# Designed miniproteins, single chains, continued (5): the designs that were tried, part 63

Each design is a single chain, and the fold is of that chain. pLDDT is the mean over its residues in the fold that is shown.

## One batch from the design tools (miniprotein)

Design m18168
Fold by ESMFold2-Fast:
Structure m18168 (fold): chain A 97 residues (1-97)
Amino acid sequence: NAMKEQALQDTERSLELARKLADEVIELANKLPDKEWAEGMIKEVEDTLKAAEREAQHEKQAIENGDREAFTHESAHLVGHILRLVGLIEEARLKLE
């Protein structure tokens, strides 16, 4: 149905946003003079993106199965990872100042 198709598209758009934010953190981290700090940030981005990809897949499965509890759990975690990536962008900007 149209609502299910929209939910699947919204999940994919959230994952695309996470990938764009991850790329921005990596670009900023590569400009940091503190290379040990930069390496830690890049590792956290890689771990966060892997988790976001897994959760997006589980969210899509929950939508297909009509599993509201799983959908709520996975979508909340995906949003959490997007917010963490935004936080990493701000952290990198502060570290560049």
Scores: mean pLDDT 88

Design m18169
Fold by ESMFold2-Fast:
Structure m18169 (fold): chain A 110 residues (1-110)
Amino acid sequence: SARRAAIAAQAAQNAAIARRVAALSPEELERIKEAIRRVAEEMVERHRDAPPAEPPELDTDELLALKEAIANGPEELARYLRELLERKEPTAEEVRALEEGVLALLDALR
């Protein structure tokens, strides 16, 4: 079925991304973690006074793009996270929850 083909294609992309993330050096991994923390800190300061919004849930395309950005290195990840957070206009608490989730995702891909 078309749905099975789409699921298989997404699984193949996720596996390819996971292999690239696993191949990152310890130094690249630390730079990625630093980029995540810096963007989160920047966005917490920017959005601290924002009204409560819906939690910044990532759809399947946004999650795949996030994993791809992680695999492509810290500068690309920082760019993607800034674009994502600007679009979703999260609260400071939601930014911190997303930071924790992205760091957990990075650990899961290693």
Scores: mean pLDDT 73

Design m18170
Fold by ESMFold2-Fast:
Structure m18170 (fold): chain A 83 residues (1-83)
Amino acid sequence: SEDDRLLIEAEALLSFARIHYYLAKHSEDKEEAIRLLERAIELTEEALRLLDRVKPSPRVERLKGLARELKREAERELERLKK
């Protein structure tokens, strides 16, 4: 179904966002870390947009929660680096 496709795409985007976040935390280059965090935020926002198009379910709500938490963590880290 289209909902299943959107869920798979959202899960993939969230996985890529998590990878970018982890790479940022292990980067020794501040400018690289900033770019990776900005990309992680973009990917979480795209995942949330896709999830908003899917019929509500416990799985969808769990993924939205994970995406929102990852976005908050990435934004917090980005704020620290820009100081």
Scores: mean pLDDT 89

Design m18171
Fold by ESMFold2-Fast:
Structure m18171 (fold): chain A 85 residues (1-85)
Amino acid sequence: TTQTVLLRLVLDSRAVREQFLGWTRRLEDAGFTILDVRETPERLEVTLRLENTEDEVDPASQVTQEFRLPATGETVTLTVLEIRR
């Protein structure tokens, strides 16, 4: 069963923001869909959709997640906005 999870990233490092924007195709290959991008000089806010093909997503365990950028090895923290099935 596939569940849809909406995630918000808040990226406050310029290097992390530039790497994230360069990763659109790779994120889509990993099962993420980019729904919205809001860019300011101070930060980047991104709304993602993730479809999980494994067991049902537990909302309590999905509050925060870490996503690693392979090019730099930097880690970004994702805040779950909403879970839908």
Scores: mean pLDDT 55

Design m18172
Fold by ESMFold2-Fast:
Structure m18172 (fold): chain A 58 residues (1-58)
Amino acid sequence: GALSPFLEKELERLKAEVPLLEQDLKEAQESGASLEREVALRIQLAYAKDYIKDLEEA
């Protein structure tokens, strides 16, 4: 289905950000980063994945 140009750009941006957020989260966990940083990264990752799913299922 055809997404609007705005939503297509958002989908591309989110798909690019997800692997970077996953890497950042893994590095934070392995390096002993603060719990606040780990929680923030988890929330950002969950939100991005949910939004991608909504856009792809539209």
Scores: mean pLDDT 80

Design m18173
Fold by ESMFold2-Fast:
Structure m18173 (fold): chain A 65 residues (1-65)
Amino acid sequence: GEVLEKRNKMIEIAREVEKEFGVDLGTAMKALLYVEANPDITPAQLSEKFGISKEAASFILRKYK
């Protein structure tokens, strides 16, 4: 269903973020969940909140929108 599809998309993005930017899967998943709840968040704000690079934050926002 829709919930499973959404979860699978988040997991795929989280795995890409881990592979490309060295962000642990848990942190990447938390960042994705935060973006879902806060769609107007900027890459700089996401980067600061989760201690990830701006490049990783921009990637998450680009892939999940």
Scores: mean pLDDT 82

Design m18174
Fold by ESMFold2-Fast:
Formats: C-alpha cells, structure tokens, sequence
Structure m18174 (fold): chain A 68 residues (1-68)
C-alpha cells in the first residue's frame, strides 16, 4: 500500500472515530501524512492516536505542544 492511499484510509478511520485502524495505518504514512492525521485526531479527541504519533512527529522536528 502506498503512503497516499494509507493516508486517505487513516484519515477516514480517524474521521469515523476508529482509532485502532488509524493507528494500524499510521506507520505507512509519510511524516506530512502523520502530521495531518495528528491534527485530525486532536480535533476529534482521539487521544490514543495523538499519543501514538507524538514520538514520530517530535523525531521529525514537529513542535507537537504547539498543536495542542
């Protein structure tokens, strides 16, 4: 599965409140895709997705605390 398809599916899962599917797909995303998934997860209150993505985004140089 390419990162673009994985991102589309992960965002749809997060939009539907399916944190498990979003987390499963998250490692297949690009860093930019992971940031988009993180922003949607914060908006929807999906804290399991937020905490799962935090270390990868911080490693990529994203100021995660500025997004919360």
Amino acid sequence: MDPETAEALALMAAYMGDSESAIKLAPLLTPEGQLRLFELAVEKGLWEVVEYLRPALEAAGVDVDALL
Scores: mean pLDDT 82

Design m18175
Fold by ESMFold2-Fast:
Structure m18175 (fold): chain A 59 residues (1-59)
Amino acid sequence: MEELRRKLEALAAALRADPDVPVSTRFAARAVGLSPGAFSRRFKELFGVSFRAFLESLR
């Protein structure tokens, strides 16, 4: 969990640095080594919001 948490936090930081880059759930999941379904679930568990809502919050 700790390594996955760090990967998700690093991904979130990268997206905050470049919010204009179009990122799909599949691309983000692959970047952290998860399936799209597992990524969506883990992201929501960690950040309390869906990945889509997170991306919208950056705009």
Scores: mean pLDDT 78

Design m18176
Fold by ESMFold2-Fast:
Structure m18176 (fold): chain A 55 residues (1-55)
Amino acid sequence: MARRVSTTEVLRALVALGLGLDPSDAQVRRLAEALDASTTAVRRALAELRKQHAE
């Protein structure tokens, strides 16, 4: 998605890049580049994903 990213897309990118649910700022930028999304969209999806996995 050009401006909206799903938690599923972020999760797949995290797995593909070997990253956990708490990536660094540099890793967030890398995710944004890989997903063609903004860092804000990626951080928002990561926050939702962390809530789901903190259960």
Scores: mean pLDDT 75

Design m18177
Fold by ESMFold2-Fast:
Structure m18177 (fold): chain A 85 residues (1-85)
Amino acid sequence: GEKIEEIGELLGKILAALKKRGYSDEEIQEILDDVLAKLRERGLTNAQIEKIKQIVEEVMKEDIELSDEEVLELSLKLLELLSSL
């Protein structure tokens, strides 16, 4: 539901911000794959994982400017959501 969409949006924004800071497409893909693997281990369904992946891919296409403080805030919010699964 709602939490899965929020995880995808937060993760997409964080990864987009890292890409703007000089992370390569390979490094971004590695981080995404690691997060998705951990979510699978926590019991998320294939449908939920695919939904997160689709949202991340869509969000990363947006030209979103984030400050370091905003990246930190979104990262902490993502960790809280992941802990509540």
Scores: mean pLDDT 84

Design m18178
Fold by ESMFold2-Fast:
Structure m18178 (fold): chain A 68 residues (1-68)
Amino acid sequence: ADEEVAMLRQALEVAKQLIDEGKTDEARLVVDAIRARLDWLHAEGRLTPEQYAELKAEIDELEAKIEA
């Protein structure tokens, strides 16, 4: 649903801000929560393939920044 996608995009923005502030541990917790929610929405068939692919790519990029 678009509402759930908007919520996930907002949470990704929060995670990005935490990374920029050097709050890497807090950012990791937020990203982990977003991934769990995304995987659940995908399993329930509530995302388009495009929405899932885009959000997954953003999560993967943020995880890479946290690990760097």
Scores: mean pLDDT 83

Design m18179
Fold by ESMFold2-Fast:
Structure m18179 (fold): chain A 77 residues (1-77)
Amino acid sequence: AELEERVRELARRLGAEPAVEEVRAKLAEAGRELPALDREEVEEALERLEELFETEEDPAVREGLRQAVALALVQLE
């Protein structure tokens, strides 16, 4: 619950919700399925993404964060 809530909160702050649907559509088009992620690996990545979101102001880096968070949301479902 906490991990999913943290990812959703970061996604909301980054405006990553539209990117979630785009990632799903691209995976379906490619005929690919995402592997299940280890919860510990997601927690470590999330800590880095949260810190980078707070400190990084570069729009290109923030767009990369938005895409990474959208992918994490798809994998945690």
Scores: mean pLDDT 70

Design m18180
Fold by ESMFold2-Fast:
Structure m18180 (fold): chain A 82 residues (1-82)
Amino acid sequence: AETVTLRLRESAVFPSVEEAERAAALVREYAALAAAHPGVLEARLRVRVTPVGDKARLEVELELVVDPAAWAAAPRVAIPAA
């Protein structure tokens, strides 16, 4: 089968561990929505929150294994503007 692996890696420092954990929860929620797409065959999410003094670092790594044919055949959804 023809598949494409998409990888996203991001990190950010938040003012507190609580804010970093809230951001981590949102990332997990959005990753779950992405994994539910019919064109996505596999989704792997790594989320790490590391305390840095009074702040916290959030590290995110998302890998999606996509079937381009299944993605193209799926109903088109508009990506909402931020």
Scores: mean pLDDT 78

Design m18181
Fold by ESMFold2-Fast:
Structure m18181 (fold): chain A 63 residues (1-63)
Amino acid sequence: LRLSVVEPGELRVEADPAEALEGLEARVTADGSMVLELRTAAGRHVRVTVAADGEVTVEEWAG
């Protein structure tokens, strides 16, 4: 899984085809931040938060 911030408010996500995606959810919070949540069939979870000022936070966990 590879993440790239192309410009403020635009996030590019690339997944290895061998890591099948089980789910993808994107949402905008009340403060203007964007949250992208990814789940893989292998049980990996990735949460990416892009704050309104462009700061990116990535969290990854399994199970």
Scores: mean pLDDT 70

Design m18182
Fold by ESMFold2-Fast:
Structure m18182 (fold): chain A 102 residues (1-102)
Amino acid sequence: MEAALARADRVTLEGYYDPELNVNVYRATVEIDGAVGELVGLNGEEVRRELTPEQEAALLAAAALFEKLLLENPFDENGVFEAELTVDGTRLTLRVEVKPAA
């Protein structure tokens, strides 16, 4: 579990509403040894995936931690949640903004 995460330098998960596109955007980025991989979803649908197998493993490990963090810490009244933590030297950033979750 954590061994896959320890290979990554940084994992970032962002969710936000894009008023220009009128869509909810989901973006995950994984950095391993300076190489950046990305996954992008629009309205819950995956539209782009540029991840190596190692970056996918790190993202899955980080996603499990993000899910636990979201379940333990509810969103504020504005639908915003932000957290930064470090696990085995890997920087984890979770930022989710759901305004309005129409």
Scores: mean pLDDT 74

Design m18183
Fold by ESMFold2-Fast:
Order: sequence, then structure tokens, then C-alpha cells
Structure m18183 (fold): chain A 60 residues (1-60)
Amino acid sequence: SEEAIERISEVTGLSRENAARLLEVLQADPELGAALLRRDMGLSEEQVRELVELAREESR
């Protein structure tokens, strides 16, 4: 959980608290989370895929 939050924080520039909230969104609704990463954060498709997969792995 902490490692995933730190990685999301590094890639997005969000605080750890906001990265944790984003992780919850990615776990609950990966499609919505991916759309937020593209639209609001301007991340590349490669970065979006990395964070979606990271959130999936954290869900076990």
C-alpha cells in the first residue's frame, strides 16, 4: 500500500494523501481512474497503464 502510494505520488506529483485517494478510485473503478489520469493529470498511456496495473496488484 505505501509503496503503491509513493509511486502514484512520484508519477502524478500528488501528495501522499491525494495519491492514496486516487489509488482507491483506481481500485474501485479502473476506467474512471484511467480517465482522470489522462484528462486531469495529462499522463501518457504508458504511465496510465503502469498505475492501473499497480492498483490491480495492490488489490491482490
Scores: mean pLDDT 81

Design m18184
Fold by ESMFold2-Fast:
Structure m18184 (fold): chain A 81 residues (1-81)
Amino acid sequence: MVEKLVNEGNSYFSRGDFEKAIAKYEEALKLDPENVEAIYNLALAHIKMGDLASARRLVEKLRELGHTVEADRLEARIAAL
């Protein structure tokens, strides 16, 4: 179920529909709050929408969960804006 929601989010993201992608990743995180792929891709969708505050909170969450590589990658993307 979580994988299906993440995949649906990824499909919307690939089409540039970032608002629908966000909704699907948030649904995935309701079922699995620590799902790294959903957190990472949700942060990317917020970056695309210009919501850097939401993106930075998700970067912090990845660091707290021990996913420092993914967190560093997102911070580099934000810094390159």
Scores: mean pLDDT 89

Design m18185
Fold by ESMFold2-Fast:
Structure m18185 (fold): chain A 72 residues (1-72)
Amino acid sequence: NKELADKIQELLAKAFETDDWAMLLALGELAVELGLTTQEDLDEFIKTKKLPEVEPEELEKARKKIEEELEK
């Protein structure tokens, strides 16, 4: 769904502006699940951008926030 992809792009842009690395990682994982990108591309992006390690608890919070935003 293009509308869903556009919403994910908006959330990615906001996460980049706020340095929300947990949100960026969670959105990347969701994009892989939805077939918008591959796991290899996500892994390369994380490596290339040298994203900091994200605590599991923060990653779970980000996933929940994404679910809430996408259900609007």
Scores: mean pLDDT 75

Design m18186
Fold by ESMFold2-Fast:
Structure m18186 (fold): chain A 65 residues (1-65)
Amino acid sequence: ITCKGLSKEVYDEYLKHNRDLKKIYGPGFDSLPQELKDYYQSIIDSAKDCEKYRKKRAENEHLAN
């Protein structure tokens, strides 16, 4: 299992927030400590996995009925 099942809307909001942060910091974002880069990447990855998990679960539930 990947996570607690974030909705697509929540996932999109987190992704948008991360993108806005990169835009604010500009080209210097990659110069940030590795820990911060890993942190934001892990949030995106977790949210993405959650969305995939929820979608697959919903599809399986539909097929079962």
Scores: mean pLDDT 57

Design m18187
Fold by ESMFold2-Fast:
Structure m18187 (fold): chain A 107 residues (1-107)
Amino acid sequence: SALAEDIAEARAAWRALPATDTRIAGGLALAILGEATEAEIEELARLLLERGLIDEEEARELIEAARRKDAVTLRKFELRLRLKVAGGRPEHKELMEKEIEKLEKEA
């Protein structure tokens, strides 16, 4: 079906991208969809640790959230990571902070 095709395309795109930031974004998208494999979850955590974007405790929380298919927690992780990376665009930072607050209020 369309969902299976979308997941396959997302996985292929993620693996084809050489940039670490784009690979992280693709890995998070697969985890949020609940379709990431154990190996993809472990690679995502490793990439985030290597970039210094999370610590070992946050990596453990990310892995457990992905295993539980906790899309809300994973979306909060994605937005916080985007906020850490987007430091050159103040308008993007403000929008991401507002979206994080919205997700925290709904959790």
Scores: mean pLDDT 70

Design m18188
Fold by ESMFold2-Fast:
Structure m18188 (fold): chain A 94 residues (1-94)
Amino acid sequence: IQSMLDQAKKQVQTGNSQKILQALKEVKKAIPAMKDSDFPQALEVIQKALEVTDDKEVIQAALEAAMAVMQHSEDKSVILQAIGLALRAIGLLL
């Protein structure tokens, strides 16, 4: 998981929408296997993706990843951060 999250961060830093989209899909797929200690890094990847692109497919993938964090985390702070990112993504899709 840590190696995948490190790779996802690098893909988002490229600013390339296709690479960011792939990274978000990989993060979402890994979320059910994550521990609460992994979620802050997953949320960082989601937040950065929303900062570097206006691509609707990327924004939708970020929304789906944030929603997956909300479903799998038991940490209130992590859940609140995920809700904030989901609301930001919804605002960007309007």
Scores: mean pLDDT 82

Design m18189
Fold by ESMFold2-Fast:
Structure m18189 (fold): chain A 74 residues (1-74)
Amino acid sequence: DPLREALLAAARRIEEASGKVDEAERERLVEAAMEILELAPGELLNSPEVARKLSEKFSSDELVLASALLAAAQ
């Protein structure tokens, strides 16, 4: 999956710049980014239902980092 590979590469760049992120945390951030894309294309990103679903699976810090990964991968 080219998008997953781009997100993993972006996560490695964040690890190199910010300190050591382990492989499990890297995969977790990629999964959060993929879930954001799946549930919230465009206008749906601000949907309360989407925000609730994401918050049930991921922390606010993980969602912020996942959003940064999506920006870096595009």
Scores: mean pLDDT 65

Design m18190
Fold by ESMFold2-Fast:
Structure m18190 (fold): chain A 80 residues (1-80)
Amino acid sequence: TKEEIDKNLDENEESFLELFEELLKKEKNPEIRKVLEETKKKILEEIQKAKNGELSEEELAKKLHEILLEMEKKLEEIRK
């Protein structure tokens, strides 16, 4: 049901917020912190689009995967 989808989206939003808050608490590098903050913002924006019915659950999963891969690439570049 829509209620179950909305609940799953709320749980995902909370999980990502907690994850990024923990990562930011441990990270001292300002360039890495910037990437984490930008990634957090993008994830929250896509979750909001899904809640508004602009993205399906599968489309959201794909976009979140792409955002996380882009984050990984940027972090690799900074660490080099």
Scores: mean pLDDT 80

Design m18191
Fold by ESMFold2-Fast:
Structure m18191 (fold): chain A 79 residues (1-79)
Amino acid sequence: HMDQVRDQVQQLFQQAQEKKKQGNYDEAVKLLDQAADLALQAGDPSTAAGLLEEKSKVLKEAGKYDEADKVYQQAQQLS
């Protein structure tokens, strides 16, 4: 079951990267949130932290600096 969760997290991350490339930052953020939630439910806070760091970068690229800072702080608490 852990291998299946890892595959799902990886698929969501890849989808988020594609949405980011398309400039669809809202969908990229949503997919990264889903991936981070799955990682946390699977007991993998390290992976969740990495996903939230990527979410922070997406928010910063979208010009949402205050939201990016808050998400980055959340990621630091998990790592």
Scores: mean pLDDT 86

Design m18192
Fold by ESMFold2-Fast:
Structure m18192 (fold): chain A 63 residues (1-63)
Amino acid sequence: GAAVEQAVADAKQRAQGLADLAAKATGGSATVTVTVTPDGISIRVETPLGRIEGKATYAELLG
Protein backbone atom coordinates (compact mmCIF):
# COMPACT_ATOMS: atom_id res chain seq x y z
CA GLY A 1 0.00 0.00 0.00
CA ALA A 2 0.88 3.69 0.02
CA ALA A 3 2.80 3.42 3.33
CA VAL A 4 5.22 0.85 1.86
CA GLU A 5 5.71 2.93 -1.30
CA GLN A 6 6.44 6.01 0.84
CA ALA A 7 8.89 4.01 2.99
CA VAL A 8 10.74 2.79 -0.14
CA ALA A 9 10.90 6.35 -1.52
CA ASP A 10 12.22 7.72 1.79
CA ALA A 11 14.73 4.86 2.03
CA LYS A 12 16.05 5.56 -1.48
CA GLN A 13 16.38 9.27 -0.70
CA ARG A 14 18.32 8.60 2.52
CA ALA A 15 20.57 6.06 0.76
CA GLN A 16 21.25 8.53 -2.07
CA GLY A 17 22.19 11.21 0.50
CA LEU A 18 24.76 8.85 2.02
CA ALA A 19 26.09 8.05 -1.46
CA ASP A 20 26.41 11.76 -2.28
CA LEU A 21 28.43 12.29 0.91
CA ALA A 22 30.69 9.35 0.01
CA ALA A 23 31.20 10.76 -3.50
CA LYS A 24 32.19 14.15 -2.04
CA ALA A 25 34.59 12.45 0.39
CA THR A 26 36.30 10.67 -2.53
CA GLY A 27 36.48 13.80 -4.72
CA GLY A 28 33.31 13.01 -6.64
CA SER A 29 34.67 9.96 -8.51
CA ALA A 30 32.26 7.33 -7.18
CA THR A 31 29.95 4.79 -8.82
CA VAL A 32 26.78 4.33 -6.81
CA THR A 33 24.55 1.25 -6.95
CA VAL A 34 21.30 1.22 -4.98
CA THR A 35 19.46 -2.09 -4.66
CA VAL A 36 15.95 -2.32 -3.21
CA THR A 37 15.31 -5.65 -1.47
CA PRO A 38 12.21 -7.03 0.32
CA ASP A 39 13.80 -6.22 3.71
CA GLY A 40 15.39 -2.87 2.92
CA ILE A 41 17.92 -0.95 0.89
CA SER A 42 21.47 -1.98 -0.06
CA ILE A 43 23.93 0.63 -1.34
CA ARG A 44 27.42 0.24 -2.79
CA VAL A 45 29.85 3.03 -3.57
CA GLU A 46 32.90 2.10 -5.66
CA THR A 47 35.84 4.49 -5.82
CA PRO A 48 39.44 4.17 -7.06
CA LEU A 49 40.47 4.27 -3.37
CA GLY A 50 38.10 1.57 -2.16
CA ARG A 51 34.57 0.27 -1.78
CA ILE A 52 31.91 1.30 0.74
CA GLU A 53 28.86 -0.92 1.29
CA GLY A 54 25.88 -0.29 3.53
CA LYS A 55 22.53 -1.93 4.18
CA ALA A 56 19.53 -0.58 6.06
CA THR A 57 16.21 -2.24 6.85
CA TYR A 58 12.97 -0.34 6.30
CA ALA A 59 12.60 -0.18 10.10
CA GLU A 60 16.03 1.50 10.43
CA LEU A 61 15.25 3.99 7.64
CA LEU A 62 11.79 4.84 9.03
CA GLY A 63 12.74 5.15 12.69
Scores: mean pLDDT 68

Design m18193
Fold by ESMFold2-Fast:
Structure m18193 (fold): chain A 57 residues (1-57)
Amino acid sequence: MAALVDARIAALRAKYEKTGDKKALIDALALEIGAATGEKDFDVLYAQAEEELKKLE
């Protein structure tokens, strides 16, 4: 995995921890799913991230 993606995920999670910004958490989840699955369609990644967020609630 590219170090730039890992750094971005970490930054988005840190932003969520400090601000409670749910968009930052969704962005982090979309990047994590893309890295794990190899999916490159961001619309699909965001849909999957939103479903994962619903499962955590």
Scores: mean pLDDT 75

Design m18194
Fold by ESMFold2-Fast:
Structure m18194 (fold): chain A 94 residues (1-94)
Amino acid sequence: MPSMEEIKEEFRKEVEKITEEAIKKMKEAGLPESHIEAFRIVAEHYEKEGLEALEEAESIEEAKKIKERLLKSFRDAVESQIEGLLARQKAAEA
C-alpha cells in the first residue's frame, strides 16, 4: 500500500509533468516569457495547496481520491487557461 509520502511525491511529479507540457505548448505558440513565468507561479501555488489538502486526508484511500480530483481539476484549469491565452494572442496579432 502506498504511503502518504509516496502519494504526495506522485502528486508533485504529475503536477510538474502537466506544467512542463503546458509550458512547451505556450513556447511553441510564441507566448511571451512574462505569461510563461506567471503560469509557473500559478502552478507552484496549486502544488502547495494540493499538498496541504493531501496532508488533511484522514486515510490513504481519501488521499488517493483527493489526488485524482486535484490532478483532474489542474489539467482542466491549465487547458482552459492556455486556450484563453492563445485566443487573446491571435486577436492581438490580427
Scores: mean pLDDT 81

Design m18195
Fold by ESMFold2-Fast:
Structure m18195 (fold): chain A 68 residues (1-68)
Amino acid sequence: SPEELLEKAVELAYAGDLDGAMALLKQLADQLGLSPAQLVKAATLLVEGYESGKKSKEEMIEELKKVI
């Protein structure tokens, strides 16, 4: 499901597997018909959240739901 793909993408990013996270975000974008701009925004939010170390996985999932 789209929610399972999103959750797994966040898990991979927070484990440091950004390539795996991006692959799942692309798959999610294909399933939902997201524009390239929406995909870039989602990827940027995920990387910024991970790098800050202050955003939980749950907070990141909710933030990403706002752009997809």
Scores: mean pLDDT 81

Design m18196
Fold by ESMFold2-Fast:
Structure m18196 (fold): chain A 77 residues (1-77)
Amino acid sequence: SSKETEEVSKKWVDLATQKAAEIKAANPDNPDLNAALDQGVKDVKNRSKKIIDGAKKGDKSAIEESKKIKDTINNLS
C-alpha cells in the first residue's frame, strides 16, 4: 500500500540521518567523509520524496523500490 511505502521511506530517511550524525560525531577530523555523508542524506531525502509521490499515484515500480529499500534498511539496522 502507499501508506506502507511512505512509512518505509520515512524510516529510510530517519535512519540515514541518524547514522550520518553518529559517524560525523565519531569522525570530526574527516571533512571528506562528512561531506559525503551530507550528500548521502540529501540523496536519500530526494529519492524518498520521489518514491512516496509515485506510490501515492499507484506506481508499482515505486512500491517495488520501497520493498528493496526495506531490505536494505534491515541490513543496516
Scores: mean pLDDT 81

Design m18197
Fold by ESMFold2-Fast:
Structure m18197 (fold): chain A 75 residues (1-75)
Amino acid sequence: SDEDRAELLKEALEKAGIKKPFSHYIDFVKGFSGSTVISLVNNILKYVKENGPIKSAEELTKVPGISEKMAKEIY
């Protein structure tokens, strides 16, 4: 469900040091396929493991699959 995907994205971003309410992510995930959201979650987790926490929207664009527009919506 979109709710399950929003929770996965929220958890991945919390590991990245980004804390937002669930409502921030639910509208974002509705705009994408489930496979795209899962890919973004995996890419965020990999980036954080290799580089540590994400400190800006601009840094979030370094994650594969995240555009400048997406980064501003997420961060």
Scores: mean pLDDT 83

Design m18198
Fold by ESMFold2-Fast:
Structure m18198 (fold): chain A 58 residues (1-58)
Amino acid sequence: ELLKALEGLDLGNISPEDVLKALEAGYTPEELADIFDIPLEKAREVVERYKEYKEKLS
């Protein structure tokens, strides 16, 4: 479900698996934007999708 949600975002050539590992490691939107060279707005969207996924697991 989360992987499909991330695939729906325009992340370019970035691996969704690498993004997921960074999210699991606790990276901030600012760190994701810097590391993956994506707009901060897109990095915030990625983090929000991840939080929604984790809330469903609780």
Scores: mean pLDDT 73

Design m18199
Fold by ESMFold2-Fast:
Structure m18199 (fold): chain A 89 residues (1-89)
Amino acid sequence: SLTLSPLVLENVDGKTVVTATATFDPNADLGVLRLSSEASGKVTTVTVDSSARTLTGTIEVPEGSTVNATATQVKDGVISAQASTTLNT
């Protein structure tokens, strides 16, 4: 199973930071976690191999931005699961 946790908003030294955490099926070949913000143009992509089951990514955005997170799970070259969530800062 794929689980994408609710996004966590933090203010770190006057900066707006959003953290995403995804947990992937232990039988998955690959997991990808992508965070993006349309307002900031920033994109962060984190890839896990078969040895890791949890990915955590962070993105720094302007206050008042919308952050999108998508977790994609791959097995035998095919997307086996996908989850997405959003947070307004």
Scores: mean pLDDT 75

Design m18200
Fold by ESMFold2-Fast:
Structure m18200 (fold): chain A 71 residues (1-71)
Amino acid sequence: MTLAEMVREAALRAGLSEEQAEKIAEAVDKALPISGVFALTAATETAVKLGGLDKMLKMMDYLGELLSERL
């Protein structure tokens, strides 16, 4: 499972729409060749722009859960 796939799933669990989740996953895919940290920064910035701070924080909580199950 790719980081973009995990971020997409986390965004959906946080209450973001499928369109919003796909835009966040696309931002991760574009940033990931630079670094994983940059990819996560792109994900958080895109999530705030689309769903606001509260949904971004929920997305990051769900992403942490998904990462803990796969590490």
Scores: mean pLDDT 80

Design m18201
Fold by ESMFold2-Fast:
Structure m18201 (fold): chain A 103 residues (1-103)
Amino acid sequence: NAEEVLKKAEEEFEELVRKALEYLDKAHKYAKEGKFEEAQKYLELAREHMDKIADAAVKARELAEKYAVSDPEKAELYRKIAEIAEEAARRLEEEIREAVKNK
């Protein structure tokens, strides 16, 4: 069921975005308190979640290309997953910009 797969992908990427933003907020709070070691640890955790989103987008694009001839329906599914991951990355970037703008 393609719709079910796409819905799960959207939910998973929304969770990755939420966690990345939570870690970035904690990193910023610790930095303001002068707790730079803790700030760095949360910044690294945020980066790991951001990398997971980026890697998923790249991998989904590669799978779409791989299946383009042999399984066009599967290729289209992976293309849509890549679009979901790319949209999650854009939303994360927008929320980071908004958070910086309000400080």
Scores: mean pLDDT 82

Design m18202
Fold by ESMFold2-Fast:
Structure m18202 (fold): chain A 68 residues (1-68)
Amino acid sequence: VKKVLTEEEQKELEAKIEKLIKELSELLGIDESTLREQVKETLEITGDKIGLLETLELTLERIKELKK
């Protein structure tokens, strides 16, 4: 479901996504540009920025657990 966000909310959401991309890039040893491209493709398919952010946060947590 698409949610209407203000410009400020969209900017904050994009900043959070960028931070998660950087953290995932560091943990996985993948270039930020590659992860950013995958995130962009997923967003084009789903159109759900909030769901994408939540998925990235869960993915980061799971990767940290697996590397333990």
Scores: mean pLDDT 76

Design m18203
Fold by ESMFold2-Fast:
Structure m18203 (fold): chain A 80 residues (1-80)
Amino acid sequence: AAACANEAVSAVESGLSTELSSRSTELSPTNLNIAKAGCLSQLNKFKDTVTSKNCTDAIDEALDTSDSINNILSSCSSSS
């Protein structure tokens, strides 16, 4: 990955981890594991997309971190 994309990816990873930790109090261990696996898959797709962009576009994508996190969460919660 380009170095300028690493901060963008780290911000989304950190936010997603925080959100999943918050949900761990509401979800059963089985559902939490399913959500984590699905979210990791979607996060990897996001990483691939971000690393294929130039530095400016990658940073702009990460500035909408809450939207990126919500999109990943929506994708992993609807896929089973």
Scores: mean pLDDT 65

Design m18204
Fold by ESMFold2-Fast:
Structure m18204 (fold): chain A 81 residues (1-81)
Amino acid sequence: MQDMIQKAKELLKRAEELEKQARDLFDEASRLMLEGSLSSDPQISQQLISQADELLRQARELREQAENLRKEGQELLELAS
């Protein structure tokens, strides 16, 4: 029983870390998109927007992983109860 509770806590902690990383990537992407839209250089604008799109993709993947880990952790806690 302690092993399942410990595993659940580790999964929930990892989910929180991934969710924080996803949030940081969303914030960075938002800044890059703003900088790109304000840039007078078309090449720089395109590079910043493309980088923002890549960060948004990574953020969404991390958020999905975090949601899956949270579900697994919550299920283990319920089974340990």
Scores: mean pLDDT 86

